# Ledger of designs, part 75: designed miniproteins, single chains, continued (4)

Each design is a single chain, and the fold is of that chain. pLDDT is the mean over its residues in the fold that is shown.

## One batch from the design tools (miniprotein)

Design m14593
Fold by ESMFold2-Fast:
Structure m14593 (fold): chain A 63 residues (1-63)
Amino acid sequence: MLEENQSKENVEELMKEFEERATPENFHSLASALGIEIATLEDEEVREYGKKLLKEFMKKFNA
């Protein structure tokens, strides 16, 4: 409950970083902030999955 604002601010920052640079590190940070299962992949799969969850998150987060 108390972390609602912090989570929102952190997610927005992580979203910006991941949009600018889609790396496994940025994906792990974003997934962790969203409370989603973290993939330990360093392949293009993590990049594609990260972008997919970003789109889904944006639809719900900024409704």
Scores: mean pLDDT 59

Design m14594
Fold by ESMFold2-Fast:
Structure m14594 (fold): chain A 84 residues (1-84)
Amino acid sequence: SDDIQRAGDLIMRRYGSLGERPGFVSVEQVGAFLEERFGVDPEEIAKKMKEKYKTNYLTGYEAGKFIEEEFGREAVEELAKEAL
């Protein structure tokens, strides 16, 4: 959905210039973002992403979709509003 992409874009705006790969964020960067926004353990959430996707790097869309799957649609909708 557009909300998933917009939530991912919010993460890309924060970390895209700091990342080693343009257009990607590390699972550690996504974990730090989710710690800040939702108070989760960033190491546990990064491990979960690594196990699920078998990669250390996600696109913005993949990060947004992971957030929807873990925290629900309402969490993604709130992040999408902040991206505007």
Scores: mean pLDDT 80

Design m14595
Fold by ESMFold2-Fast:
Parts: structure tokens; C-alpha cells; sequence
Structure m14595 (fold): chain A 59 residues (1-59)
């Protein structure tokens, strides 16, 4: 599942993985820039590096 993929990413918070997996599909994530994912999610402490790791992790 997308949640399982996200939780395997280093330094990924389980709450971030849960929120992302409920809001997006893998295909939607792959079409987003890191900054778009940061801005759209609005999660405290979730920045561009974390967003890039998400996009790379779902490839």
C-alpha cells in the first residue's frame, strides 16, 4: 500500500504517511513538485526535503 511505502522512507513520521496516503494516489504524488506537496499538505515540520523523499519513495 502507499502507507507501507511511505513508512519505509527514512525519517518519515507515521502521521505524515497516514495523511499523505489518505489525500493522494502514487500517480498524483509523482505529478507534484516537492514545493507543491509541502504547500498543499501544510504539515508542521514537513519541508521540501521530506516532500522530495516522498516523491522518490513512491517512484
Amino acid sequence: SLFDKLTNIANMDDYWAYRISRLYTEEEILKMSPQQLVDDLGLIGFGEVDAQNVINGVR
Scores: mean pLDDT 86

Design m14596
Fold by ESMFold2-Fast:
Parts: sequence; C-alpha cells; structure tokens
Structure m14596 (fold): chain A 87 residues (1-87)
Amino acid sequence: MTVQDDLAALAEAEKNRASLSPDQQRQLAIARAVVAGRLEEALALLREGVERQAAKEGRAEEAERALAELPGLVAETAAAIQAALAA
C-alpha cells in the first residue's frame, strides 16, 4: 500500500461519510488532519484513543512509549504525504 493508495481510500471514505460509524468518522477525521498538516489535532485524537485503550487493557507502559514516539511519527507521515501530493 502506497500513500497514493491511502489517499484514494480516504476519498472513498469521504464519499460514504454519512454511512460511516462514529468511530470510523473519528478515524477519518484523524487521517484528514494528518493529510492537512493539522498535527496538533491529529496528535490529540490519537493520544486520547491510545490512553483509553491502554487503560482498558492494562498496557500503560506500551502506551507511554507509543505516545512519546507519536509526535515524530505524525510529523514524518505528514511530511511524506505532503511530498507525495506535491509530486
């Protein structure tokens, strides 16, 4: 799967937005925020999701490591998407 394939999937999801579940709509919002370069919004949504899931599953240490790496990963992913869109 390439960035272009992911962007095509996002476009299809946007066309079917009204039929998506609330959880799927939130995942779409995260993906759109990353593509648009709204990294703070994407990070906030991802952080809340990771913290809630880790609390339920007792994986707090894994969540702390993931949260520490998220800002860099989101920034790198957004930069790669922007580069692909410009090409």
Scores: mean pLDDT 69

Design m14597
Fold by ESMFold2-Fast:
Structure m14597 (fold): chain A 100 residues (1-100)
Amino acid sequence: MSMELLERLLEAIDARDLAAVEEVVRRAREIGDKGLVALGTHVIRLLRQGRDPFEDPWSLFVLFASYSEDPELIEKFRDYLIERSRKLGMLEQAKKIEAW
């Protein structure tokens, strides 16, 4: 279920959907997924401030990797952030995440 929650979180981030991010955090707390809770809570703060979650993809990655105990989730999120960073022209951010 953590992989499904990560995928829902990524869709919610792409959509800038605060309510969807909050729902993922609620579900992540119920299953004890510390990585998804940490990432989702940080994204909620950024969205509430009217900030773009992709202003610092490296910090999002480090936060998730620091709390997640699931290598498959870390790899999925890494690949997602590299792709999004490249599409946004944030080549230095993509390079940092690839070098992790």
Scores: mean pLDDT 88

Design m14598
Fold by ESMFold2-Fast:
Parts: C-alpha cells; sequence; structure tokens
Structure m14598 (fold): chain A 82 residues (1-82)
C-alpha cells in the first residue's frame, strides 16, 4: 500500500513533467532501474519512521528528476501527506 502510493506519486510526477513539455529521456530499462532502486530503498528502510522514509523518498526523487523540479518536490510532499 505505502510502496504503491509512493510509486504512483513518482509516476504521476513524471507524467506531469511530460505534459508540461519537459522532456524525460528515460528508456524502459532506465525506468525499470529507477523502480528497482526505489523498491530497494523502501525495503532497506522499512523500519524508519514515516517522516524519515518521506525524506529518503524526496532524496530519491531529487536524484532522478531535472534540476528545476523544486515545485514538483513540493507537490510530492503534499501528496505524501494527504
Amino acid sequence: SLKEKYEKYYKALLDRARAAGIPFALTPEQTRRIVEEFEKLLEENKDLSPEERADLIRQFVDKHLPEDEKAAKEEIEKLVKS
């Protein structure tokens, strides 16, 4: 449930960026790697508090998003808290 929710938010963020005309040059292989890294991050940190996990997810998103994604990060934070 939590994993699915965060994966959905990350995917929604990418979809929004594409809709806004921001090109993401991600291949299926790159997308798979990002998802696998995300799953591994959640598994390695399953004993952390929700706040700590949310921070790690933000760091993960920052690593994989374009530099100008400050607004997108705020959007993810809102979605995670809702």
Scores: mean pLDDT 59

Design m14599
Fold by ESMFold2-Fast:
Structure m14599 (fold): chain A 85 residues (1-85)
Amino acid sequence: SDYEEARRLAEGAKRAIEEAVASGDPLLIDIAKAMAAMVGAVLVRHSEDERVRAAARRLIEATAGSVEELLAAAEELIRVLEEAA
């Protein structure tokens, strides 16, 4: 299902963000931000659910902030995807 595929993408981004938070490595932070931006952009473009699109836009916006803000946005996206399934 579209929600299952979206959830896998969001969980992948969250794992990258968690590794970036744990390590503090600037390269891993940049990779996590790039993955989050990609996942957000895909879900904004292809999701039928406005709540999912809104959470995905917040994930993209969070790439300009802290890694902690990015993690919170990824967790919110996963929560919205679970509620939409």
Scores: mean pLDDT 87

Design m14600
Fold by ESMFold2-Fast:
Structure m14600 (fold): chain A 70 residues (1-70)
Amino acid sequence: SVSDALQSLPVEERQLIKKIWDEVLEEAEDKNLSDEEFLEKFKKELEKKLSPENVKIAEEAVKETIKLSK
């Protein structure tokens, strides 16, 4: 599920977050990264391209999604 906060972001920002997610997920699968290593890399990539506020929104949405998948 996508959080309400994430849905409040402009379409361009949401598309960028999805692109970063897909790219980091592909690398995580290739290198057999743990969930923790995946999250750390994802956060670092978001910080390069998004404001601190939008990074927090994306991070919270991803953490919630990962918790629900277990």
Scores: mean pLDDT 74

Design m14601
Fold by ESMFold2-Fast:
Structure m14601 (fold): chain A 82 residues (1-82)
Amino acid sequence: SESEQKVMEYLGMSEEELRRLKELREEALRAYEEGNYIEMLEKVIEYGEMLLRAAERAGDEERVKQLREDIAKLKKMLEELK
């Protein structure tokens, strides 16, 4: 909760966005444990895209650049698994 509050304060994320991030983390972990690496990557990409939108709203240009690069790499990995 303290870590989630720091993310909310820093990025200006709503309680609804924080709840969705928690759901995506739990879904990604479940998919990983089930050997469903495609679903895992899809959930991790959704998580990253939510952080990207928050970073864009916060005006954190360095974080935006890094998140875009990370998301692009994850999307490439996803295409290689399909």
Scores: mean pLDDT 84

Design m14602
Fold by ESMFold2-Fast:
Structure m14602 (fold): chain A 66 residues (1-66)
Amino acid sequence: SAAELAAHQEQAGAGQFMGYASLIAGPALSATAEVVDDTTVRGVVETVNGTLVLEHDRVTGEFTVV
């Protein structure tokens, strides 16, 4: 189902956001991800240095700090 696909995409996105956040803000502790639209996933990552909000563009593959 579409809901199951979105849940799988959100789990995969959380891992990707943790990896990216760890490169720029220090060790990631937890992450959540949500599908915003067909091309955008938003992540919230808790790091040892604070919270980051990130967006991933599925067309370009780019990460943006919000």
Scores: mean pLDDT 77

Design m14603
Fold by ESMFold2-Fast:
Structure m14603 (fold): chain A 93 residues (1-93)
Amino acid sequence: SELAERLREAIEVAGKEKVAEALVESLFELRTERQKPSEEELARAKAIAPEIAAETAKMSEEELEELLSSLASAPASVRELFERALERVEEEL
């Protein structure tokens, strides 16, 4: 619940583009320096991140919690990604 509220507040205060930048940066941070993303992966992440941020902001709290829970078993935890991105945005506010 707190994650959903923080995401909506971050988008409202900083804008979806700033949140999208934080998501991309947090994705790189979750990888070791030896596992640098390709230029193609970078371009793809930058292209879709604003749409993902905008789409998740429109979800109900229940829908977002279900999404985060279902993705908990992903190799790179989507929940961890969003939490790190929000922390980054909040530090710049």
Scores: mean pLDDT 68

Design m14604
Fold by ESMFold2-Fast:
Order: structure tokens, then sequence, then C-alpha cells
Structure m14604 (fold): chain A 55 residues (1-55)
């Protein structure tokens, strides 16, 4: 549902912010870099799905 997508997007944004802070503290950590890339991909996917529900 649209409400579930909005909740997932909010959670993904929070996750992204947390990972950006962790990456700033540990820029050479490959696990953090990989997790950040996954968080960005998830944000793109959720945003795309939300746009489909607006039209």
Amino acid sequence: SLEELRKELAEAVDRYHALVKEHDANPDDPQVSAALAEAIARLRELTRELLKHLE
C-alpha cells in the first residue's frame, strides 16, 4: 500500500543517514561502504515505486 511504501521510505532515509555518519567516522570500512551503496539502491527503488502510485 502507499502508506507502507511511505513508512519504508522513511525507514530507508533514517538508515541512510545513520550509514553516512558511520562512513564519515570509518571511511575505509568496506562493510560500511557496501551497506551505504545498498541503502542508496533501496531509496531509489522505493522512490520509483512511490512515483508509480502518484500517477
Scores: mean pLDDT 83

Design m14605
Fold by ESMFold2-Fast:
Structure m14605 (fold): chain A 79 residues (1-79)
Amino acid sequence: SYVEKAREYGDQAVAALRAGDRESAWKYLSLAALYAEQAAKQGKTEEAVQVLRDLSRRLRDLGDDRLAEVVERDAELLE
């Protein structure tokens, strides 16, 4: 499903950021947002928003407030 793809790319973004690869993290976050938007268009808005909000929290926990803010704004745009 698009929700599961958003989660998978979110996990890849977190892994990339932990490895110090912020460029790959940005790419994976863009893919997570894209699949979350597709999920919302199919009526899975609540699940898509939760995936992005969880991802934003995980990025903030890793110390990247800027990427966390980008993902939180992506979640707000789905509501």
Scores: mean pLDDT 89

Design m14606
Fold by ESMFold2-Fast:
Structure m14606 (fold): chain A 94 residues (1-94)
Amino acid sequence: MRIRIRGFVRDGTGYRLTFEGETTDLEEAVRLAREAGRRSDYVTVEILDEDGRVLAQGYVERVDGRIRTSAGGSGEALERVRRLLEAAEEGMRQ
């Protein structure tokens, strides 16, 4: 199971990629998510299987001074996404 974390900053009408990390280690993923949150207005998290299929995904976004989160998927992969989004939100608040 791979964990992919991307961070973006708002650029015009869209977002520009400013952070990218992948790991299979949850503790490392938590550190990457917190770092992405410190550097970004928008962070995405994906949990991928061996075939590259998305098992769970979510995002945390800062919009007009507010933090919004959303997550989807099932089982342990969704629980991991939620934990990683919490770390990213913590980074955004620092």
Scores: mean pLDDT 85

Design m14607
Fold by ESMFold2-Fast:
Structure m14607 (fold): chain A 61 residues (1-61)
Amino acid sequence: MTERFRAGPLLGHELGIPEGHEVEVTQLSDDTVEVRDLETGRVITLSGVTIEDIVRASRLR
């Protein structure tokens, strides 16, 4: 599963992705997610989280 959305302030603080950048989040396995900053091309791999966890954190204001 893959989701695209604009990074909120929490994603910038936690992962170093600037707020407002469009990001693509892909579930690679049951415990691994890839977050791609589509504006800079930066890729971050996170373990122990789901796409739902990342989307929820990124949409908090």
Scores: mean pLDDT 73

Design m14608
Fold by ESMFold2-Fast:
Structure m14608 (fold): chain A 87 residues (1-87)
Amino acid sequence: SATEKLVREGIRKTVEDELSKKIAELSKTMPETEAKKKAIEEMIKVLQQRRDYLQGKSSPLVPTVLETLESLIEELQEELREIKEKE
């Protein structure tokens, strides 16, 4: 549905914005590649905790949120793997 699409896009944008902000902050005191790895690792943990908290909750939007969180976790884990392989 249009609502589910907006929820998915909203979560993705929020995560992207928070990652960019965290990378910029950390890059003031460490190399950008190290900052990216730390920001991604921290974000994965946050998203996993949120996923675990929402599992078993009864709300119409919970399945859409859970699927979005799981997709983001997988995407971030792959990005982290690629960064580590290029070092």
Scores: mean pLDDT 87

Design m14609
Fold by ESMFold2-Fast:
Structure m14609 (fold): chain A 60 residues (1-60)
Amino acid sequence: LPSKEEIIEYLKSLSEDERVELVRLAQERFPSVPVLSDAEIRKLSVEEIADIILEALKSF
């Protein structure tokens, strides 16, 4: 699994729209990921998005 710091650096390289798309893909693929609206995802910090992605990856 990538570290939280590696995920944060990757997310910082993405646009806001690309981060929303990534969270949407995680929601579709992993039922453990909370279902959020685009507006709610846009309000999340990079650290909060990294936590969501890390939990999705642990669900392998």
Scores: mean pLDDT 78

Design m14610
Fold by ESMFold2-Fast:
Structure m14610 (fold): chain A 103 residues (1-103)
Amino acid sequence: NIEEKLKEGLAKLDELYKRMMENLESDPRNLYTPEELDELLEMKKTILRLIAEGVDPDLLEEALALYNVALYRGDRELAEEARELLRNAAPEERLRELHARIK
């Protein structure tokens, strides 16, 4: 069953991220402004939504991994790399950003 295997895969991925987080001594609230945290949380929501929709899961899982490292290390370059991977996986998101810049 594809649904069961997806659920098992997501649970394992979540456990790996949890172990990574538990080894970090940094609170993201001390590394980022509230505005930066809101933007990072919206990026995570978009990545998870697109993974659930079956959009380029391999690339989006990589983007999610880079996002989590960036979030807990204050690494803004990795956050930008995750955002670039997200744009490459979802050209429609790239178009939405372009429309936002025009306004």
Scores: mean pLDDT 70

Design m14611
Fold by ESMFold2-Fast:
Structure m14611 (fold): chain A 95 residues (1-95)
Amino acid sequence: SMEEAIRRFTALAFVSGFLVELRIAARRNPEKREELEAAAERLAELFSKALKALDEGNEEEKRKYLEEIRRLAEEIEREFGVDPSDVYKAIEVLE
């Protein structure tokens, strides 16, 4: 539906903002670059899986991937000090 499309685009915008912040963090901390790039790749993959689960009406898989995204964002905040609020907004939109 159009409402589902709007929710997806909104969530994508928030996640894109967070991925930009990870890229900035990687530039500021070159010793952590590989870890931050791996985290960004993992976040993007989990988000794609959550969107696919949403498309398929699979609420169980959607919740699983959203929980994994939340945990990864919390880990990124703890390890690198990147604000996870945009990720939480993306999760809220998709819930």
Scores: mean pLDDT 87

Design m14612
Fold by ESMFold2-Fast:
Structure m14612 (fold): chain A 79 residues (1-79)
Amino acid sequence: SLKEKVEKLLKELEKKFQQAGDAINAGDKDTAQKYLAEAQKIIDELKELAKQLDPADKKLVEAAIEQAEKLLEQMKALL
């Protein structure tokens, strides 16, 4: 279902941020950039799926996307 796909992508996004954070802490900028690029692709997919959601679910997913985009920019600034 659409909801299951969104939940799966949100969990994958969380894993990518964890992997990027681990790479940043290790001083591995190349690996961190790779995981942040993968996180961006998941965010882009979530934005497309959000267009198909009911207004209430769309608002919640869009809020999660906004928080993820903010985290992505903060992590990029550490590189």
Scores: mean pLDDT 89

Design m14613
Fold by ESMFold2-Fast:
Structure m14613 (fold): chain A 66 residues (1-66)
Amino acid sequence: SEAYALFEKEAAAIKKLSEEEAKKLGLDLTNPEDQKKWIEYYNSLSEEEKEALKQRARDAIAAARA
């Protein structure tokens, strides 16, 4: 399904963005301790900041589809 393919691309883009942002904070998401720190950081973000991160992932997909 094209809808599922888009979902998979969005999930991959969000994962990549999360890894890049975590790396900027000195976190390695392959490490369970750093995964917990990333989750705590993400949960500390405002709703607007969380939406901005998701929008960045969506924008990356849109740019790749052109």
Scores: mean pLDDT 77

Design m14614
Fold by ESMFold2-Fast:
Order: sequence, then C-alpha cells, then structure tokens
Structure m14614 (fold): chain A 94 residues (1-94)
Amino acid sequence: ALPPEEQARLAAAGAALRAAVEALGDDEILAAVAERLGISREEVTRIIEDPSDPRAQEVAEAAEEVVLSHLDPEQQAAVRAARELLEARARALE
C-alpha cells in the first residue's frame, strides 16, 4: 500500500487537475491544444478518438500543459511532485 503522505499528495494533485479541467471545459481545452499543435479542433478530436494515432501522445502532453498553465503555482508544484513520485516508483518496480 502507498504511504498515507504519498496517497494524500497524489489525491491533492488529482483533485487540482480535475477542478482545472472542470473549470476550463472541454471546448476551451480542445481549442488551446489545437493552437499549441497548429492543427484544427476537429483534428484534435479525431486523434483523441483514435488512441493508435501516432500523435495521441503529443495531444495528451499538450492537454496536460494547457491544464497545468491554469493551475496556481502551489497546485503546479503538487502535480509535478506527484509525477516525480510516480516516475520514482516506476523505476523501483523495474
């Protein structure tokens, strides 16, 4: 089981991301991702609907950057810390 402090950090980061996505709405996230990648909103939607698309990872990364840019500095730090924790855990399981 995860230590309680690690669970709390992951839960806080997840809650911050969910709140930011809910506040932005799908249309604003799609528009911002399309602008960052230089493609249409329709192309972003097509890529999301096809996870085998070679651009699926690029779209996911752009969406994460869009959401993170709308978080306050404390929330951004919490999300980055959670990512580092998950990466360290993945390495430990190798």
Scores: mean pLDDT 74

Design m14615
Fold by ESMFold2-Fast:
Formats: C-alpha cells, sequence, structure tokens
Structure m14615 (fold): chain A 58 residues (1-58)
C-alpha cells in the first residue's frame, strides 16, 4: 500500500513535469497526453491513499 502510493506519487510528479516540458516545447499532443495521465494518477492516488496520502504529505 505505502509502496504503491509512493510509486503513484513519483509517476504523478514525472507525468506533471513531462506535461510542463511538452507545453514549453509547444508539443500540444504530448502535453495533453501527460496532463491526462497526471489527472488519472491523481484520482487513483486519492482512491488508494486517502489518509495514507495525507500522512505522507505531512
Amino acid sequence: SMAEIEALARELRRATAEAVRAANAGDDQKMAEYAARSRELGRRGEELGGEEAINRAA
């Protein structure tokens, strides 16, 4: 559970960073793809983490 939350958090950060890089490069297609991935990972993190995600953030 904790390991899965940590993996999701790392992937979410990577996807968000990739979306920003793609946007800066003018690659709208990749920006949209990574932005969608970030949203999906965020939703999954909330579903799986709940209180664990909050405790890790603190």
Scores: mean pLDDT 73

Design m14616
Fold by ESMFold2-Fast:
Structure m14616 (fold): chain A 67 residues (1-67)
Amino acid sequence: AAEHLAQARAHIGKAKQAIKEGDLETARKHLEQAEEYARKAEADGDTVGAQALLETVEHLREEIEKL
């Protein structure tokens, strides 16, 4: 669980950086990886942590779609 949450957070950070750089393709790829790791954390039993990260991924996707 802890390793999957850490990977999800790392990919969210990379997605935020890519958005700042205007690289929306790279941002979307990192959000997809973050979602995958958050789903793995949820399967490991870290439901609360995983849900918070999945909500962050969805908000960042909505932000990209508005650009």
Scores: mean pLDDT 83

Design m14617
Fold by ESMFold2-Fast:
Structure m14617 (fold): chain A 75 residues (1-75)
Amino acid sequence: ISLEEVIEALKKEAEKNPRFKKALDTIIEYMKKKNRIPSPYEIAKILEEKMGFSPEEIDEVVRLYEKVLEEAVKK
């Protein structure tokens, strides 16, 4: 899986689900800064450290992220 492919998939998910755009943008910026694909656990920790995300929103976004990774691996 390429980092660019995952980033593009997350951008598409933000377009489909605008309510998650802030969280997905946060993930994309972190991926660009680290130049790697972080684990779902790492994503959850980043969002927990950022003020403004509820535990329920974090759980939903992490599940969406896991789905994006699964679909990218299966291609």
Scores: mean pLDDT 78

Design m14618
Fold by ESMFold2-Fast:
Structure m14618 (fold): chain A 92 residues (1-92)
Amino acid sequence: SLEEYIKKLKEAIEKGDYEKALEIFKEALSKEKDPEIQKKLIGEAVEIALEQGDYDLAFKIAKLALELNENKEVILHAIGELLRVIGLQLDQ
């Protein structure tokens, strides 16, 4: 489930286990075929990394999404989520 994915990803990031976080993300994205759910998985992963202040991890997640996905709309959504978070922080 999406909730279980979010929980596992947060636990890995909070423990500083970046390899585990990337593995969880990669496995979830590789098993999912629905572009709408793929967008959700990517967006949640980027958001969690940014909320934890891990800029490097957020970029590694975005890079993996680009490498693992051939759907332009999914890729653009991930980029859009990253830009949205940055924009919201600048508006404070």
Scores: mean pLDDT 77

Design m14619
Fold by ESMFold2-Fast:
Structure m14619 (fold): chain A 71 residues (1-71)
Amino acid sequence: SEGARAMHHLATSTRPEDQRKYEELLKLQGEKTDEFIAEVNEKKLSPMERMKLSLKKHEEVLERAVQLAKG
């Protein structure tokens, strides 16, 4: 996927600007994980709903990776 390629580029780049962008992505991944846990606990989500939410949160991180890699 485009997001996976963008994340790989930022993760493997030796450029200081790309390393900072990757650190921002890791922070966002942590925030999205916290949002996932909070929503699962608050809404008492079923296993299938948890799986769908996890995929959605992961896609949001990948979309941000694309945005960071472009600018």
Scores: mean pLDDT 86

Design m14620
Fold by ESMFold2-Fast:
Structure m14620 (fold): chain A 61 residues (1-61)
Amino acid sequence: MSVRVTPLHETVNRIARLYMSLPDSERPRALALLQQALRANDYQGGLAELEALLAEVRARE
């Protein structure tokens, strides 16, 4: 493929990876954050919120 990446494509991939890294118990909170980001068209904000959530979850374990 000649077109490899756009900023949006990379952001979506990061979001998917973070979401998949979260335990099932945190998925409703992660889903709410993603829905908020989608409504606001703020994928960068959604990414930052998910990164913070994952860091918090990892710190608890």
Scores: mean pLDDT 73

Design m14621
Fold by ESMFold2-Fast:
Structure m14621 (fold): chain A 91 residues (1-91)
Amino acid sequence: IDQLIQQNQQQLQLLKDQAKKIIKTKDIDERKKLLKEIKPKVSVSEYSVLKHLAMLSEIEDEETLEKILEQEIKDLEQQYQKQIADLQQQL
């Protein structure tokens, strides 16, 4: 259980790092390349967050994108905590 919590925290940190790279990348083709490279390394939910931020990066400022990222990370963290709690109940 503790190992799953630690793994989830590491995944969320990876997501934050990749999202910040996408937010700072101005070139559309470079953003598409980053998304393609990261897709097999993250969950479907995490990839959806990164893809959404990449699309918004064309029309939104960096501060707005950071707020969206913070909300998405918080939602994923709550989802992961619920999954761990459900597993503990089955034990």
Scores: mean pLDDT 76

Design m14622
Fold by ESMFold2-Fast:
Structure m14622 (fold): chain A 65 residues (1-65)
Amino acid sequence: METKKVIFEFKEAPPLGTAAAIAMELEKQGGEVLGVTVDGNKIIVWYKGEPDLQPIAEKYGATIL
């Protein structure tokens, strides 16, 4: 099963703990998180499975790229 990538883009740098919270929400929705990177106003998640990403983006005020 191939590794997928999603980028959550914020208008400004997200608060501390946002990357960990997003990773937990992905796992809660049946995804397997392989890695998370913070790049300024972006949180990049490497994962497997098919979690629903839209509710996570809406909850944290992010745009999926």
Scores: mean pLDDT 82

Design m14623
Fold by ESMFold2-Fast:
Structure m14623 (fold): chain A 91 residues (1-91)
Amino acid sequence: SKTEKAAKAGYEGAKQALKLAEENGGRLTPDQAAEAARKGALQAGLSEEGAEKAYEYALKLARSLGRPELTSEQAALVAGLGAYEGGLAGT
């Protein structure tokens, strides 16, 4: 279902963000967290439109935190939520 795909996208987005944060000393920029959301959406089988919406929503959330860098936990939350929204809105 659409909801199941969105949930999978959220999981994959969070997972991608945690992996990138580990490779970058535990911190990600807003753009990097948004890229993790896009990658997670694509891994979950979302369209390119859904992945783009995942990126845009994650970027908006990340920038709303008002910080140049996010912790691993913040990046995972932002990427997961962005990818989830991409899954819901991508059709």
Scores: mean pLDDT 85

Design m14624
Fold by ESMFold2-Fast:
Structure m14624 (fold): chain A 55 residues (1-55)
Amino acid sequence: MLKLTGETVKGEKVTLELTKDDKAETLSETEVKVTLSDGSEPVVLNSKTLTLESL
């Protein structure tokens, strides 16, 4: 399991639990789009704020 913590483009702090079925896509130097496999809407995060933790 991967735990991704970061801020949205509006500065809201978000924590996401990522599985191997989830997708992360770089939109720009400061924007990463995360698409979860659970069918929720994609989240755009500020790439400079991202912290990734692994098991």
Scores: mean pLDDT 75

Design m14625
Fold by ESMFold2-Fast:
Structure m14625 (fold): chain A 112 residues (1-112)
Amino acid sequence: STLTLTASAGAGETSTATATVQTPAGETTVTLTVRSDAPLTATVTLNTDILASFGVVAPTTTEAKARIAESEKLDPDSLKVTLSGAPDARVAVSAGPNPDLTAEVLENFDAV
């Protein structure tokens, strides 16, 4: 199964998109939070069959995929995160028992 979330933020704004999905571990909430110093649209595509228990906050989509894949022993291609906008854009992805974890992490990261 596949879930796609899209969030758009204006300059200096924070935007959040949330969806609840069924996983093998039960009902799980996925949150996409984006913040950027310039206008940004982020899209995250996730394989819902593997979302049972991970959360990640990372400055780049490559680092986010690497952290999730390492932590959960997942195929990094099971995650697709697309950013458009400023270099300092930030994406946070959270799934599993701590969906609010991403809400506490609103610092900008270098998206290089």
Scores: mean pLDDT 50

Design m14626
Fold by ESMFold2-Fast:
Structure m14626 (fold): chain A 93 residues (1-93)
Amino acid sequence: LLENVSLETQPKAKKVTATVTVTNSGEEQWVAVEGIGYSDGKKVVRSSLAKKIKKGETLTFTIELESDKPFERLEVTVSAGGDESTLSTELVP
């Protein structure tokens, strides 16, 4: 159902902007994107949003993650219908 998922980040110790591009090869539906920031293996920040995506449409999701604790790993989960894709990236200074 999800054809293409890509992730770009602009890392900073306590604030990260994640850009996720999703292409829908299935019918019109809602796509949910969840971003989770990790510090020392623990979840320290979470942000999510959802948009309706049409058949053959490509949407870009921008998620801002801000934490009082610095975090070094970002995990993004994209969910649509029964499909789920998880992407992970290390955040280095």
Scores: mean pLDDT 72

Design m14627
Fold by ESMFold2-Fast:
Order: structure tokens, then C-alpha cells, then sequence
Structure m14627 (fold): chain A 87 residues (1-87)
């Protein structure tokens, strides 16, 4: 799926630009896996989207604004994926 691949590429970009915070990239990859494996489970898909929102909040609270912007792009892609698979 093109949207999931874009989310995974954003995680790779986060790892490249913020290697000291590779934990954020790992968590986004975990979310992408949940979205792929549980695409027919509304609650799992919503939970994955909320997890990304939590990562944005965490990055903002740490003052990592550029990182938060990359995670916000992942949130947009995850919402598009949810709309596509849940209809």
C-alpha cells in the first residue's frame, strides 16, 4: 500500500535526521504495522491514529518541533489510509 510505504519512509527520514531519537521512528513503524495487520479492525485503526497523535504531543513537549512536523505528516497519511480501508 502506497500510504503505508510513505509512512515507513517518513520513519526512515526521522531516523536519518534525528538519530538520537530513533525511538520515534521505531514507534511510527510499529503503528504502520498495526494499520497493515488490523486494517479491518476499526478500534485498532483508531488506536494506531491516536498513538501517532500521542507521539506529536510528546515531541512538542520535548521542544522537537521539526520532528513533530514529520510525525504530523505520518498522522495525515494514517488518516488517509483509515478512510481508504474503513470507508
Amino acid sequence: DELLEKIRKLAEEIRRRFPERADYADRILEVADVLEEHKDDVFKVIGAILDILGLIIDAELEGLKDLAELIEEALKLAREYAKKVLG
Scores: mean pLDDT 87

Design m14628
Fold by ESMFold2-Fast:
Structure m14628 (fold): chain A 87 residues (1-87)
Amino acid sequence: ALSRFSLDESAIPKLEEEFKKNGSITLEGEGNGEKITLTISYDPKNNKVIIKLETESGETAEFSVSNENTPEARENLEKLRETLNKF
């Protein structure tokens, strides 16, 4: 998205499929006048999904979720969305 991250429950199953196909997804958005980058990647060594958030101001946050656990992935994405909305 060009204006802000749009994280919906319907996106979670699609993101899990993308992990199997491409191994990672990168999303860009804006929050309170700064650029925000969200990177979602798959860690095959630990069989888990890693979600990283980075703001232009230098704030970072990292979350890890067990692979193929949709409820946990959803919670992690909501946590990121909440964090982005607070900026």
Scores: mean pLDDT 62

